Designed miniproteins, single chains. Designs and how they scored, part 84

Each design is a single chain, and the fold is of that chain. pLDDT is the mean over its residues in the fold that is shown.

## One batch from the design tools (miniprotein)

Design m2909
Fold by ESMFold2-Fast:
Structure m2909 (fold): chain A 102 residues (1-102)
Amino acid sequence: SQADILLDFLRRLVAAVEAGDMEAFLAIYEEFLREHPEMAEIVTTILGTLLTTADQSEDQVLENLRKALERGGVSEEVINAILDFLREHFATFQALARAMLA
C-alpha cells in the first residue's frame, strides 16, 4: 500500500539520522524518488514541513502537514499513518532540522 511504502521510507530515514549517517539519508531519499516518482510531491511536502520542526511546535507542524497532504489529495488513512509515525519520531526530525538550519 502507499502507506506501507511511505512508512518504510520514513523508518529508513529515521535510522540514518539516528546513526548520524547523512550520506545514507541522501542515498535513501534519492533512490526513493527514482523508484517512486509518483510519490515525489508527497515526499517533498513531508520533508519540507519537517524542516519547520526547528522552530514550530509538534502540534503546529503536524496540523500544517495534514492540511498540505489533504490539499494534495492524499487519503485520510495515509495521512494518519504518516502523522502517527512523525509524532513518534518528532525529536529525531527536530534535532536534524535544528542542525541543518544552524
Scores: mean pLDDT 84

Design m2910
Fold by ESMFold2-Fast:
Structure m2910 (fold): chain A 59 residues (1-59)
Amino acid sequence: SSDLDRALQEALSRVWRDPRLDEKQKVQVMSELTRRRDEFKTPEQLLAYADELVQRAIE
């Protein structure tokens, strides 16, 4: 869906711009989000999962 596509692009942009993540962590988070995109029912679920992945990566 267009809303999920926009949410994915927003999440990927935020991950790419996050100075707390190194290049390897950014690639891992972005790859996981892209691989699992079809599992999410709403933009909010995708964005919440993106936040969770970032938190796990930084600690």
Scores: mean pLDDT 83

Design m2911
Fold by ESMFold2-Fast:
Structure m2911 (fold): chain A 65 residues (1-65)
Amino acid sequence: GMMEEFERSVKGVLAAQTEAAMRTAGYDAGYAGGKAGKGEEVIKAVRDAGGSPLAIEAARKGVEM
Protein backbone atom coordinates (compact mmCIF):
# COMPACT_ATOMS: atom_id res chain seq x y z
CA GLY A 1 0.00 0.00 0.00
CA MET A 2 0.91 3.68 -0.09
CA MET A 3 2.11 3.69 3.53
CA GLU A 4 4.44 0.74 2.88
CA GLU A 5 5.84 2.45 -0.23
CA PHE A 6 6.39 5.67 1.75
CA GLU A 7 8.19 3.83 4.58
CA ARG A 8 10.33 1.93 2.07
CA SER A 9 11.33 5.21 0.37
CA VAL A 10 12.28 6.84 3.69
CA LYS A 11 14.29 3.78 4.77
CA GLY A 12 15.94 3.68 1.34
CA VAL A 13 17.03 7.33 1.62
CA LEU A 14 18.34 6.86 5.17
CA ALA A 15 20.19 3.66 4.16
CA ALA A 16 21.67 5.42 1.11
CA GLN A 17 22.81 8.39 3.22
CA THR A 18 24.39 6.11 5.86
CA GLU A 19 26.01 3.98 3.14
CA ALA A 20 27.37 7.10 1.38
CA ALA A 21 28.78 8.40 4.70
CA MET A 22 30.47 5.04 5.40
CA ARG A 23 31.91 4.91 1.88
CA THR A 24 33.17 8.51 2.05
CA ALA A 25 34.86 8.02 5.44
CA GLY A 26 36.45 4.72 4.38
CA TYR A 27 37.60 6.12 1.04
CA ASP A 28 39.16 9.24 2.62
CA ALA A 29 41.05 7.13 5.18
CA GLY A 30 42.30 4.74 2.49
CA TYR A 31 43.33 7.59 0.17
CA ALA A 32 45.31 9.35 2.91
CA GLY A 33 46.92 6.04 3.95
CA GLY A 34 47.80 5.19 0.35
CA LYS A 35 49.45 8.56 -0.20
CA ALA A 36 51.50 8.04 2.99
CA GLY A 37 52.53 4.52 1.92
CA LYS A 38 50.44 3.06 4.77
CA GLY A 39 47.52 1.73 2.73
CA GLU A 40 47.57 -1.83 4.10
CA GLU A 41 47.97 -0.55 7.68
CA VAL A 42 44.91 1.72 7.26
CA ILE A 43 42.79 -1.10 5.81
CA LYS A 44 43.83 -3.35 8.73
CA ALA A 45 43.05 -0.59 11.26
CA VAL A 46 39.54 -0.11 9.79
CA ARG A 47 38.94 -3.87 9.93
CA ASP A 48 40.35 -4.23 13.48
CA ALA A 49 38.18 -1.31 14.67
CA GLY A 50 35.10 -3.27 13.55
CA GLY A 51 34.53 -1.27 10.37
CA SER A 52 31.56 -2.28 8.20
CA PRO A 53 32.18 -4.21 4.94
CA LEU A 54 31.27 -1.00 3.08
CA ALA A 55 33.88 1.03 5.00
CA ILE A 56 36.55 -1.66 4.44
CA GLU A 57 35.76 -1.83 0.70
CA ALA A 58 35.84 1.99 0.42
CA ALA A 59 39.21 2.06 2.20
CA ARG A 60 40.62 -0.46 -0.31
CA LYS A 61 39.38 1.68 -3.21
CA GLY A 62 40.89 4.80 -1.62
CA VAL A 63 44.29 3.09 -1.35
CA GLU A 64 44.15 2.19 -5.08
CA MET A 65 43.84 5.88 -6.03
Scores: mean pLDDT 66

Design m2912
Fold by ESMFold2-Fast:
Structure m2912 (fold): chain A 69 residues (1-69)
Amino acid sequence: SDKVRAAVSVALSAAHELGDEALAKRIQEAYAAGDYEALLAAVRELARRFPSPEIAAAEADIEEVVAAS
């Protein structure tokens, strides 16, 4: 969905700002695979390390998709 794509873009930007290329790769691979549970786990790790309203919103958007599955 466009909402998940936007959330992934925000999360990738934040992971790159942290210099955590391994986390950025995990986010990108989970999204490409359609593995929203793995995507949620990676974004939760990011939110714990980079608390911001934008990352919290991205986590919530992905959590909504996982809950609806």
Scores: mean pLDDT 84

Design m2913
Fold by ESMFold2-Fast:
Structure m2913 (fold): chain A 56 residues (1-56)
Amino acid sequence: MLSAEQKEAIARAALDALRRGWSLEEARQVAEEATGIKVSRRTLTRLLLAHLRREA
């Protein structure tokens, strides 16, 4: 199971890439490189939505 800190790190790295105009797959790869954790695109989408909901 991913820790809260790992989920937040993945979401932040991926969101930064998406803000730069990169694709979801590129954002997933950036998050993997930044955290060392492999996640599927589906899992990444769920983590991004959860992160955005907490910030709203």
Scores: mean pLDDT 78

Design m2914
Fold by ESMFold2-Fast:
Structure m2914 (fold): chain A 77 residues (1-77)
Amino acid sequence: MEIKREDARKAVETALRQAGFPEEVIEAARKALDSLPETATVEQAAIRVANAILELGVGDTDASIRAVAKALQELAA
């Protein structure tokens, strides 16, 4: 399913903030999403954010990646 970059950005930032992840993780996710075209697939968005979070290496990366995946899946539903 295709999603708009701006909608993905808002959903991911909100999910990470509500889950209590630090602003540096939220900023890394935001920058990764900003690198997408205006319209992208959920899978493309999830992969780019996951790679950015893993490269940053801050906190529980498994938990933050799961929160991102959940937010993108809920946006696409």
Scores: mean pLDDT 84

Design m2915
Fold by ESMFold2-Fast:
Structure m2915 (fold): chain A 57 residues (1-57)
Amino acid sequence: SMMNEKADLWQQFTDALAAGDVKKAQEYIEKLASLLSGDEKQRVLEQGRGAIENAKK
């Protein structure tokens, strides 16, 4: 289902960040955002951007 796909993509995003793979993290957050619209899409993109910037330190 779309809910399971969103959860899987979010998990892949966090795993990529934990591995230090910022490029893969960006790819996964963009894939996740492509499944969303409106306020939810904007929120996910903003949260993803913040997490990536924090991971870069």
Scores: mean pLDDT 82

Design m2916
Fold by ESMFold2-Fast:
Structure m2916 (fold): chain A 74 residues (1-74)
Amino acid sequence: SAAEELRRDLEEAERAVAEARARGDQLVLNGAEFARLLAADPEAAVEAVAKRSPTSAEERERALALAREIAAAL
């Protein structure tokens, strides 16, 4: 059934996430570094992302607005 297929896919996804978390020290460190940059300078954080990934002007504007909201919450 479709429900059994979805359950199997979810179990495989959860296993993959658990394996990624087991390797996760480097990803956690990179995330913490980015969070510090975001809190200190939201514009610089958005610029760093924009340099690494193609972004439209609209996506950049939305990202900057979200970055400022997140920074205000930190």
Scores: mean pLDDT 62

Design m2917
Fold by ESMFold2-Fast:
Structure m2917 (fold): chain A 76 residues (1-76)
Amino acid sequence: MKELEETAKYLREELIEKYGFSQEEADEIVKRAVEAARKAYDEALKAGLTPEQARSVALRTLVDEAYRLAAEKKKA
């Protein structure tokens, strides 16, 4: 999904530039967030949402999970 990949690239750069994470740390956060987003997409489709609605759910999950993981890492 093109939008998911573009959003993942944006989040990776933001984590590095705005939040001060290393490339390795940002890659780990984004990888986990993308995995959660793909799962959310599949679950949304299974729940009877349209592909367009499922993409919206996946994109929201990607953003929310990336920032959640980033916040947890900053507290440690």
Scores: mean pLDDT 83

Design m2918
Fold by ESMFold2-Fast:
Structure m2918 (fold): chain A 96 residues (1-96)
Amino acid sequence: ATPEQRKKDAEDALKGAIEAAEDAIKYVKEGNTRQAHIELVAAAILATAAIFFDPSLEKKVREAMKKLFEAGDALDRGDYETAIKLLEEAVKILKE
């Protein structure tokens, strides 16, 4: 792919990761933990894809990924308040 296409693909992947993480927050608030997990996994996959297209994003994505994994653990424990806070932190990191 061209450098311009890789930049666009990285931006699209990063935007998708943000949207998936925001959808995960919505589903946690609705009590739909199954869909929240699906969206959290989607956010992680898309964030990783952003690094593949733009390696300069690695530090930011790695920090966000830590928050996504911690949010998944909180969801598994039924700690929905902590899961929401961690997902919000991941979104904030990805938007920087």
Scores: mean pLDDT 89

Design m2919
Fold by ESMFold2-Fast:
Structure m2919 (fold): chain A 70 residues (1-70)
Amino acid sequence: MSDAEKAVLDLVKEAERIVLETEDDEEARRQIRELTEKAKQQYPEQATQLDVIEAEMLRQLEEGRKAPRR
């Protein structure tokens, strides 16, 4: 597995943790976007894959957070 692929996998796991542990919707979205942006800067050739991963993580967050956070 390439270093870039491992970074993408680590990013997915970290984003899932953010979704689970972060109660604030806006904060979770910001952290997810920051993770993907940093990864794109480090691996620009993977930017397309990282964009897809970001979209999927944000979609999971939106669908999972139908109820308001306190």
Scores: mean pLDDT 73

Design m2920
Fold by ESMFold2-Fast:
Structure m2920 (fold): chain A 64 residues (1-64)
Amino acid sequence: SLEELAEGARRGTLAAGATEEEAEAVAKHIRDGDVEGARKAADSIKNRGARAAALSGVRGLEEL
């Protein structure tokens, strides 16, 4: 579901070094089904590992 995907992306992005605000921004767009917004939020994350984790969540949304 979108909620489970969003929660997974939030937790993974946080674990990889994002701030709560960065992780929640990505999760919010995933919950909304907004691929473009989720990608933009993920791309704004400065930490390389956290950005990669967030983009993995966006990929999951695109494949849904």
Scores: mean pLDDT 85

Design m2921
Fold by ESMFold2-Fast:
Structure m2921 (fold): chain A 84 residues (1-84)
Amino acid sequence: MEKLDEVIDEAIKYAESLPEFDVDELAKRVVELGKKYGLTEEQIVEAASRAALDVATRKFGLTPEEAYRIADEAAEKVRELLKK
């Protein structure tokens, strides 16, 4: 399995284990996993967007507009965390 796909799968499992969908916790987990797996900053941002989009659409049944907004929010939170 590609490292990027592994990070996405683990992030999705983590988000689904939480009592509610928490974009901040998802973003933190993606950064932790991405650094552990040696992903680039761009790949970590992509992983957060893809994991958030998957959870929002598949698990919570959100509209495409809402799901894309959440994916963008996850990507932005990851960018902020990577600057710290």
Scores: mean pLDDT 81

Design m2922
Fold by ESMFold2-Fast:
Structure m2922 (fold): chain A 76 residues (1-76)
Amino acid sequence: SLEELEEIARELGVDVPRELLELLAGTPELSLAEKRAIIAGEVTGEQLGKLPEELREPVLRYQVDLGMRLIEEAVS
C-alpha cells in the first residue's frame, strides 16, 4: 500500500516524490523487496530495463537525484 511505502521511505531516511510512491503502490508486478530497492536507490541499469515502461523514467530520475545528493554530502 501507499502507507507501507511511505513507512519504508521514513525507515531509510529518504524523501521520495509522492508521484513515484503512488506509481509503486499501483504496480502489483513488483515485490515489496523490489519497491524497497527502488526507494533505497539500489536499482541497477539492468533492473531499470525490466521495470514497467511507466516506471522507468520516474525511477531513473529519482535514483539520479538521490545519487547527486549523496555525492554532495560525501564531498565535505
Scores: mean pLDDT 78

Design m2923
Fold by ESMFold2-Fast:
Structure m2923 (fold): chain A 69 residues (1-69)
Amino acid sequence: MTEEEIEREKEEAIRYLTEVLGVPEEEARRFVNTVAKLLLEQKKNKETVPKAEDVAEYRALAAELEALI
């Protein structure tokens, strides 16, 4: 997956969250960027499980997103 393909998928996910679910754009961008970061780190390191620190950040953002929905 190229950087351009990643940006395209991120924009599509942000559009879905903002237009369909009514999530504020800033929160949607933070959530999508965190998920993309976790997936990229897994591919770079060939790991099947994300690092604990990245999982903690993802959980915090997911909880904030859930509170907005």
Scores: mean pLDDT 69

Design m2924
Fold by ESMFold2-Fast:
Structure m2924 (fold): chain A 62 residues (1-62)
Amino acid sequence: SNTFTTDEIIEKKDEEGIEELKNLIDYILEVNPNVSLEEIFKIIDETLGGEKTKELKEIYEK
């Protein structure tokens, strides 16, 4: 199928925006070298909670 956009949207929604958060973090790191990945994780932990932070850390630790 050539409906990759629709499939990606569905997956992001089901994953509670984990992929969206990762893409946003990657963008921030590329544009703002003054911001570290560890600092972003602290902000996520305070804003969205430790479970979201752990999920993102697992993705980046690979």
Scores: mean pLDDT 65

Design m2925
Fold by ESMFold2-Fast:
Parts: structure tokens; sequence; C-alpha cells
Structure m2925 (fold): chain A 67 residues (1-67)
């Protein structure tokens, strides 16, 4: 239903905000320490954000197909 899709979209937005904050924290740690493990963690978080954005696009398509 439209209500279920909207709820899932809100949940995705919340998760995306949290992941973005973690990514910024790891980028700052990399800048300060130059430890490549922090850069790798930031890149992993970006992939998770990309996956959530893809899910958001799928939900938008689902809403367009609902009446």
Amino acid sequence: SVQEVLREEMEIGSLETGLAAKKVAYQRLYDKTKDPSYKEKAEELQKEIDELQARGDELAAELARLK
C-alpha cells in the first residue's frame, strides 16, 4: 500500500542520515591519521548509501505504479 511504501521511505531516509554521519567521521579520521583503513571504511559506507538510494528509487517506481 501507499502507506507502507511511505513508511519504508522514511526508514531509508533515517538510515541514510546515520550512514552519512559515520562516513564523515571516518573521512575526518583518515585526514588526521592518514590510516588507509579509515578511507576503506568511508568507501564501504558510501556503497551502503548507494544501495539505500537504489532502494529509494525502487520505492519511487512502486509509488508511480500504485493508483
Scores: mean pLDDT 82

Design m2926
Fold by ESMFold2-Fast:
Order: sequence, then structure tokens, then C-alpha cells
Structure m2926 (fold): chain A 91 residues (1-91)
Amino acid sequence: MEAALRAVREAVERMVTKSGFEELEGPRPVGRSPSGGELVEALLRSKKTGKLVAVLAGSGMSPEETGERTAELDKELRKKIGASLVGLTVE
């Protein structure tokens, strides 16, 4: 849990301070994988384009499992709100 929360927080801080993003929702738990891993997500908006970007990290999951869950959620977010998804590996 702490590793995923830290990874998302650090990515959000860099994107907001150095890459022209605005934080809409801070790092928060958003669910669990089938393997029992916990997911942490933050939602940002590009100040330049207005596009939404979700930043996601998993804890208690392998890098491969994190990649698979990220790909599934990316498809869902693109369908619902046109957001792109950035997955972070914490191992």
C-alpha cells in the first residue's frame, strides 16, 4: 500500500510542477485485483490540452499483472470519459 501511494504521489507532484498538469483528484484507493493487490489512482488534467490522465499504481501485484490491469482500465476510461491511463510499477 505505501509503495503504490508513494509512487502515485511522486508522479502527480512531478506532472503538476514540471509537466503542466492540474490535480483533479489526489491519490486514493480505487479497488483490488483478483490476486488481492491494492490499486491507487490519481486523476489529472493537462493545462495545455484539457485532456484527462489517470495515474495508477498497484501494490501486492507483479509488474506483469499491474500491466494487464492498467490495460483493462485504460480501455474502460477511454470509453467512459476519453481519459488516458499511465500505469506505474512499484517493484
Scores: mean pLDDT 68

Design m2927
Fold by ESMFold2-Fast:
Structure m2927 (fold): chain A 84 residues (1-84)
Amino acid sequence: MAQEIVDEARARVDEVVARARQTLGEDAAEQLRTALPKALQEVDSRSVALGEELPSLEAAYERARDIVFGVIDQRYAELVARAA
């Protein structure tokens, strides 16, 4: 379960970084490539702790996944806004 979320997040990071490289250039891609893995590690640690207090482990993982994807999308959107 946790490994599946990690694999999905990594694929999403690779996709977003590749798009940033083609659309915004190397500097933007490098910023995402270095910042996103650290942010994802932080989220993973917190999702495990939250699982102990939430009514179900499934709800905890759904929330963690939404947060992870939200962070990835937000960072990309911020770079696009700066380029505009």
Scores: mean pLDDT 64

Design m2928
Fold by ESMFold2-Fast:
Structure m2928 (fold): chain A 88 residues (1-88)
Amino acid sequence: MDEKMKRIVLEGLEDLETLPDDVAFQRMRQRLIDEGFSKDDATLLVNVLVSVLVAERILSSTLGLPLPSKEEIAERTVRNAKILKKKL
């Protein structure tokens, strides 16, 4: 499960390099649904990724820090989504 979520997030991060953000996030959400995730779980994972990317982009632009690797972003996204799912 975690490896599948991580792979789909990595695919979404690749899409973000070539597609508008809204299109990339919608494709990622649809891929999760197609792979058997609920609409709520797919939406949660996408929203967590958006939050991670916004935070890292702010840190990069304001402090001059390099963006984390796609691998690091994907791992953090999956970890945070799992934590939030347990609270919901």
Scores: mean pLDDT 82

Design m2929
Fold by ESMFold2-Fast:
Structure m2929 (fold): chain A 68 residues (1-68)
Amino acid sequence: SIKDKLQKVYDEMQKASEAEQIELGRETVKWMEEQGMPESWIDALRQAVDAGDVETLQSILRELIKRE
């Protein structure tokens, strides 16, 4: 399920370096595009990834998990 995938990514981020978190975020953006998720969420996550903003990246993932 989408929730299970997002939860797994979020859990991996908790034990990852900042650089690894950004890479996980980039992979998640690509996966979200493949799933046809709403462009607003994809764009928000992509902006956080491109900015190297791990706090915003994690915050967006928490909101997505909560909504699924």
Scores: mean pLDDT 86

Design m2930
Fold by ESMFold2-Fast:
Structure m2930 (fold): chain A 62 residues (1-62)
Amino acid sequence: SVADDIIELLNDKQTFSLEKLNIGIEALKGDPDSLEKVKNYVQDKYPQLYEVLLKKKFDELA
C-alpha cells in the first residue's frame, strides 16, 4: 500500500527524501485510515520530524 511504501521510505536513509515523503502523504488524501496509520507511525518513531515538518501537512489533509 502507499502507506506501507511511505513507512519503508522513512526507514531507508539512502532513498529518503522530503520531496518523496511529501508526495506520498499527498497521495493519501481521501484515505483517512492510511493517513492515520502513517501519522501514528511518524508520531511514535520520528516525533521531532512530525512536530517540525509534518504536523501542519497532516492537519491540512484531515
Scores: mean pLDDT 80

Design m2931
Fold by ESMFold2-Fast:
Structure m2931 (fold): chain A 98 residues (1-98)
Amino acid sequence: SEAHELSREVVLEEATVTTHWMLVHILIKSKAPLDEQLEAIDRALATIDAAIARLRALRDRARALGDSALVAQIDASIAWLEAVRADLERLRAELLAQ
């Protein structure tokens, strides 16, 4: 079904962001050069912004289908991405203050 395909797209967006987020933490834990850590954070932030934009488009499609459960799933995913973005922005500021 179209709803099933949209749900799959949401999971793929979350997986892409998770991969970038994990890389940031690996680089910090391994004490990589500061420029590499900042570049990874900036790429993760750009990936999150793109994912939020695509999820908003998927949400509009889910609303058109009348699938309230899928709309709620997408809204939860967007809220999680906004929280991850805020966390990465704080981490970036902390690294620059060192």
Scores: mean pLDDT 90

Design m2932
Fold by ESMFold2-Fast:
Structure m2932 (fold): chain A 98 residues (1-98)
Amino acid sequence: KADEIVQRTIEELKKLGYEELAKRIEEAWKRGDVLSLIVQEIAKLKNKKDPKDQEVRKILEEAFSELVSLELKTAIVNALARRHGLPPEQAAAELERL
């Protein structure tokens, strides 16, 4: 779930000493704008050459990719369930067959 991705990201950032960024991500998640914050922070890090900044950028890019993938999969599962009158569990199984 998205909560697990966000919590893992917060923990990874704290381990690297980026506690302020971790707090901002947690607060953005509670507000419902975590994807916007992640995009902004990735943009700030793209021109940085420091190895720690590059590791943070990688963590944020992975989190963004996973969160977007979950949102898209959930939207597809819900659309299939509605269109075919299937329980969400069966719609998810059909998507996995792709």
Scores: mean pLDDT 78

Design m2933
Fold by ESMFold2-Fast:
Structure m2933 (fold): chain A 68 residues (1-68)
Amino acid sequence: ALAALQEQQEAALEALAKEAEALAKLAATTKPLPPAEVGFRMAEMLRRLGFEELARLLEEAGRRLEEE
């Protein structure tokens, strides 16, 4: 059970790494996104991959950034 969860996390990290690379290139060529917006987009991606708890934590962190 935990091994399957770790395998899913590794797959999610690889997918997020590629998405982060794409976002970094976009940030260099377009107007920068606010940090909260980046967090929310990553949370949506994690939710689509089935990582609900990680998505929730990122959304909460994004909301905290907006409250600042």
Scores: mean pLDDT 69

Design m2934
Fold by ESMFold2-Fast:
Structure m2934 (fold): chain A 78 residues (1-78)
Amino acid sequence: VLSKEQQEKIVEEFTEVAKTLSKEELEKVAEHLERLIEHLRELIENDSSLSAEQKAELENYIALAEKLLAKVKEMLEE
């Protein structure tokens, strides 16, 4: 499980890298993040073998990916 501080650091580091990308590259990153989020949600919904702990861990990864996607979308709107 990633701490709030670790998640914030990842978002900050990602934002600095994202600033170096073109709009076309940012659109591709957003598309990849959206597909990743959909895939992880599908795993939680469809894989009945996952424990509650494993589902909670996947939800944490989804939350991080959604934060990264929100930042990319914000940059694309500028």
Scores: mean pLDDT 80

Design m2935
Fold by ESMFold2-Fast:
Parts: C-alpha cells; sequence; structure tokens
Structure m2935 (fold): chain A 59 residues (1-59)
C-alpha cells in the first residue's frame, strides 16, 4: 500500500517537472498566460505529491 502511494507521488512529481518545462517553453515564446497556467498546474501536482508522500509514511 505505501509503495503504491510513493509510486503515485513520484509520477505526479515527474508530471509536475514536465509541466514546468512546457511553461518555460511557453514563456520563451511570449505566451505568458499559458506559461502561468502550466506553472500553476505544476504547483498543484507538487501539492498532491506531498500529500501522497505523507500518506505513504502513515500506511
Amino acid sequence: QSQQLFDQAQQLGDQSQRLRDQGDVASSNGDNKTSQQLYSQADQLDQQSGVLLTQAVQL
């Protein structure tokens, strides 16, 4: 059970990093609105990853 939560947290962390990379590309293209949305989505995934990591320790 704890391993599943850890794996999910890692996947969310990887997805967050990809969104940040996409945000950097959008920012470089002058698409500041898309960049901000991608960074916000990455922040949400980071928060979810942290919650799952905490749950993995408890289970």
Scores: mean pLDDT 82

Design m2936
Fold by ESMFold2-Fast:
Structure m2936 (fold): chain A 61 residues (1-61)
Amino acid sequence: SAVDQTQAEVAEILALMQQLGVPQGLQDEVQRGIDYLLEKDPELALQAAKHIKATLQKRLA
């Protein structure tokens, strides 16, 4: 489901943020934002999570 996929994407986002040394407060903000979107529009939440992950992956390349 889109919910399950979004949760998997968020787990990867948080792992990437930890690798990049991103502050916990910003990690918490990203989690809250995606959780809010999941409640309103799971498709949009999945797209947002994929976009955030892609952006973080570019920082590690």
Scores: mean pLDDT 84

Design m2937
Fold by ESMFold2-Fast:
Structure m2937 (fold): chain A 85 residues (1-85)
Amino acid sequence: SKRFEAEIQLALARMMLAVMKTISDKEYENQSVDDLQKDLALLQRARELLERAVELDPSLRPEAEKMIEEIDKLIEKLKKIIKEK
């Protein structure tokens, strides 16, 4: 069902974001450009999963938007770190 599919996509994105949030700024700064680009791709995938979850079940919008805001902040942080390397 659309609801079940939406909940799975939301759960996957939540897990991805939770893992990425355990990494400190100093740990990100110590990563190679290649690893940072992989992290960036993972965050972009999590964002796409959240957008799809909202399309499938609009009731998930408030929770998904909150996670998208956190993902967007992490994406900007990683882009800045890559640019400074």
Scores: mean pLDDT 88

Design m2938
Fold by ESMFold2-Fast:
Structure m2938 (fold): chain A 100 residues (1-100)
Amino acid sequence: MEPSKVFRFPPVEAVIAGERVTLHVTVIVSPDGRMLVLIDVLDEEGRLVARVALIFDADNNLVGHSLVLHRPLSEAERAELARVTTELGTRVARELAAQL
């Protein structure tokens, strides 16, 4: 049984709903080529705003999405957070898949 590989990426700065946030990205690659992309969204004080989990199949298609909010967000703020984290996660998964 082959172990899953874990990749940690440098923090990415972004602005979501007018607030500066830092996105911490970790990717877990399964032996079958599936990827779990975990994104922790931290505010300027280092407090957790949200955790996003994106699941990609072996062909890099997004097949699963989970969002856990650690503070209240409006519908528009949630939509922006989902867009930013999905765009980042998809880019990271694609770049990593090109190197495997």
Scores: mean pLDDT 84

Design m2939
Fold by ESMFold2-Fast:
Structure m2939 (fold): chain A 62 residues (1-62)
Amino acid sequence: DEETKKEIAEELEEAEREAVRYYVLTGDAEAARQIYEDKLKELGEKYGLSVEEIKKIYRELL
């Protein structure tokens, strides 16, 4: 569980960095947001959690 939370946080942090990099390079805020949203859904499906639960885990670890 602890290890799972760490994996979720690391995956989201990486996706957030990728979205920011994409935005800086392209100026496409919508595409950048989609990168992050797609990762939230992917993690929810992978771990059997809702998007809101994934967001709570990430927020709690910050």
Scores: mean pLDDT 79

Design m2940
Fold by ESMFold2-Fast:
Structure m2940 (fold): chain A 88 residues (1-88)
Amino acid sequence: SIEEEVLKIMKEVLEALEDESRSREELIELVDEAIEKLEKMMEEEVDPSKKALISSAIGVLITVRDLIEQGKIDLAIKVVKSYVEKLE
């Protein structure tokens, strides 16, 4: 389902953020790839509720990207965790 695919993408971003071996550049690239995947899902989706879910995930990842650029990785983790917990 779209809900399962969105949750999977968000969990992959969370796992990457929690991996202390990853550089900021690698984290930004991963978040940008996640946004691109969600944007493609948005283009193919016709259900307004599912589009709203995908849009909310994109908004969260844009915020996360900005936090990574600011070096606020702990806050980025909290933002993604909060989103994942709401979907589960």
Scores: mean pLDDT 87

Design m2941
Fold by ESMFold2-Fast:
Structure m2941 (fold): chain A 60 residues (1-60)
Amino acid sequence: MLAEATALFTDVLKVDPATARAFVEHFLKRKPQATMADLKRLVELVKAGKKALEFEEAFA
């Protein structure tokens, strides 16, 4: 999951893999029950400019 989520965030957000990995690791520490579907939803919200403000809302 971590490697797949890191690749997804790297590709969708056009950031370097280290930045993508750090973000995914931080998120999974806060939401350990999160699935790949949750991470796909999160990356789309970030890409759409919803930023950190939507992080809690996406999983509320």
Scores: mean pLDDT 70

Design m2942
Fold by ESMFold2-Fast:
Structure m2942 (fold): chain A 80 residues (1-80)
Amino acid sequence: SMAEFEKKVEEFVAEQKAKLGDSTDLEKVREAMRKAIELLAELGYSLDELREEAEAGGAEAVAELIREVIEEERRRRAEE
């Protein structure tokens, strides 16, 4: 279900935001990125793409990529 997918992503983003807050702690950022990589890999995203986004912008870039995945999945389901 799209609603279940969006809820899972929202819960993930809220969890990472709560853990990171205003922290620049690299270990917390790495943990957040690892979980994001696992989530997006389950959705068929390339690990190389995830690594490039994470290296360039950290947790914020990964969150933006997750948002793009949600929009792409919504468009795909609307057209099917």
Scores: mean pLDDT 57

Design m2943
Fold by ESMFold2-Fast:
Structure m2943 (fold): chain A 85 residues (1-85)
Amino acid sequence: SKEKKIEELRKRGIAAYEAGDEEERKEYVKELFELTYPELLEKELKEAKEKKDEESIELLKELEKMTPREALEYLAEKAKKVVAE
């Protein structure tokens, strides 16, 4: 099941964190994002439409065109710019 797969990924993430395994933590984050991203995107888009948040709707539609990995990279780049300001 999806819930069991998410739980197994979380346990793997905790183990990697405790072991200080940065490469495994990075892979864990990517896999968790790939697994959860489509549903998260659908939920966020629905909420943005309900709030009539046009900027969020445009951003989420752009993310919808991307693979989960491309979206993660795009969001990471935007986050770096915000932190650099």
Scores: mean pLDDT 74

Design m2944
Fold by ESMFold2-Fast:
Structure m2944 (fold): chain A 100 residues (1-100)
Amino acid sequence: LEEAIKELEELIEELDELIESDLSADELRQRFNEIMKRIIELEEKIDPERAKRLRRGLEQLNAVLETLSPEEARRLLRMAAQLLKKYLEEVIEELKKKLE
């Protein structure tokens, strides 16, 4: 559980770097998918139902990204990264309460 919190904190730092980055749409998408896969793997051990919702959300996001211009894709990915960061902060607080 302590290891999960540490890994989630590291993922938040990676999301911050992603949001501030000048990466291309393709590079941003690749990095976002890598971060999401790691989050989903952690959630499978904590809450399998949340993991399923995250996988579905990622599939939907990737489908939408295929229809967008590179500029629109970058904007959507940065917004998704910001929302994901807030979600992870909430998950960390939940897990910290369990360590009482």
Scores: mean pLDDT 84

Design m2945
Fold by ESMFold2-Fast:
Order: structure tokens, then sequence, then C-alpha cells
Structure m2945 (fold): chain A 79 residues (1-79)
């Protein structure tokens, strides 16, 4: 069934994107913690990197949600 294959592929892509988002979120948490333990000058740099990682995580989550929604729509057509 072609639609089932496409739904499975989209779910796999979504899982990969969620994994990448989780890595970026973890990176944001690490950079925020380093900033707390750093000098004010170094802390500012790590806080900016943490913010970039958080934004990247949000974008990846949105892409993953779009893939999941598309997969769900394909699965609903098969019911």
Amino acid sequence: DELLKKAKELKRKAASLYSAASINEAGADVNRKIAEESSPEQGEKFLKEAEENRKASEELKKEAEEKEKEAKELEEKLK
C-alpha cells in the first residue's frame, strides 16, 4: 500500500526532526548552565548560543509536526 509507505516515511522523518530538536534543546540547556558558571562577558556569548539553539529546536519541532500531520491525514484516508 503506497499510502502506508508514505505515512511511515513521514513518521520516520518526523522522528528524526524531533531527535534533532531534542539535541538543540539539550544544547540550549548546556549553554545556559555554562553561562551561569561563566564570567559576565563569556556568559553573554553562551546565552546567545543557547537562544540560537532554542530557536533551531522550535523550527525543527514545527517541521516535525507538519510531517506528523501529513502522515495522519494519509492514515485517515486508509480507514
Scores: mean pLDDT 85

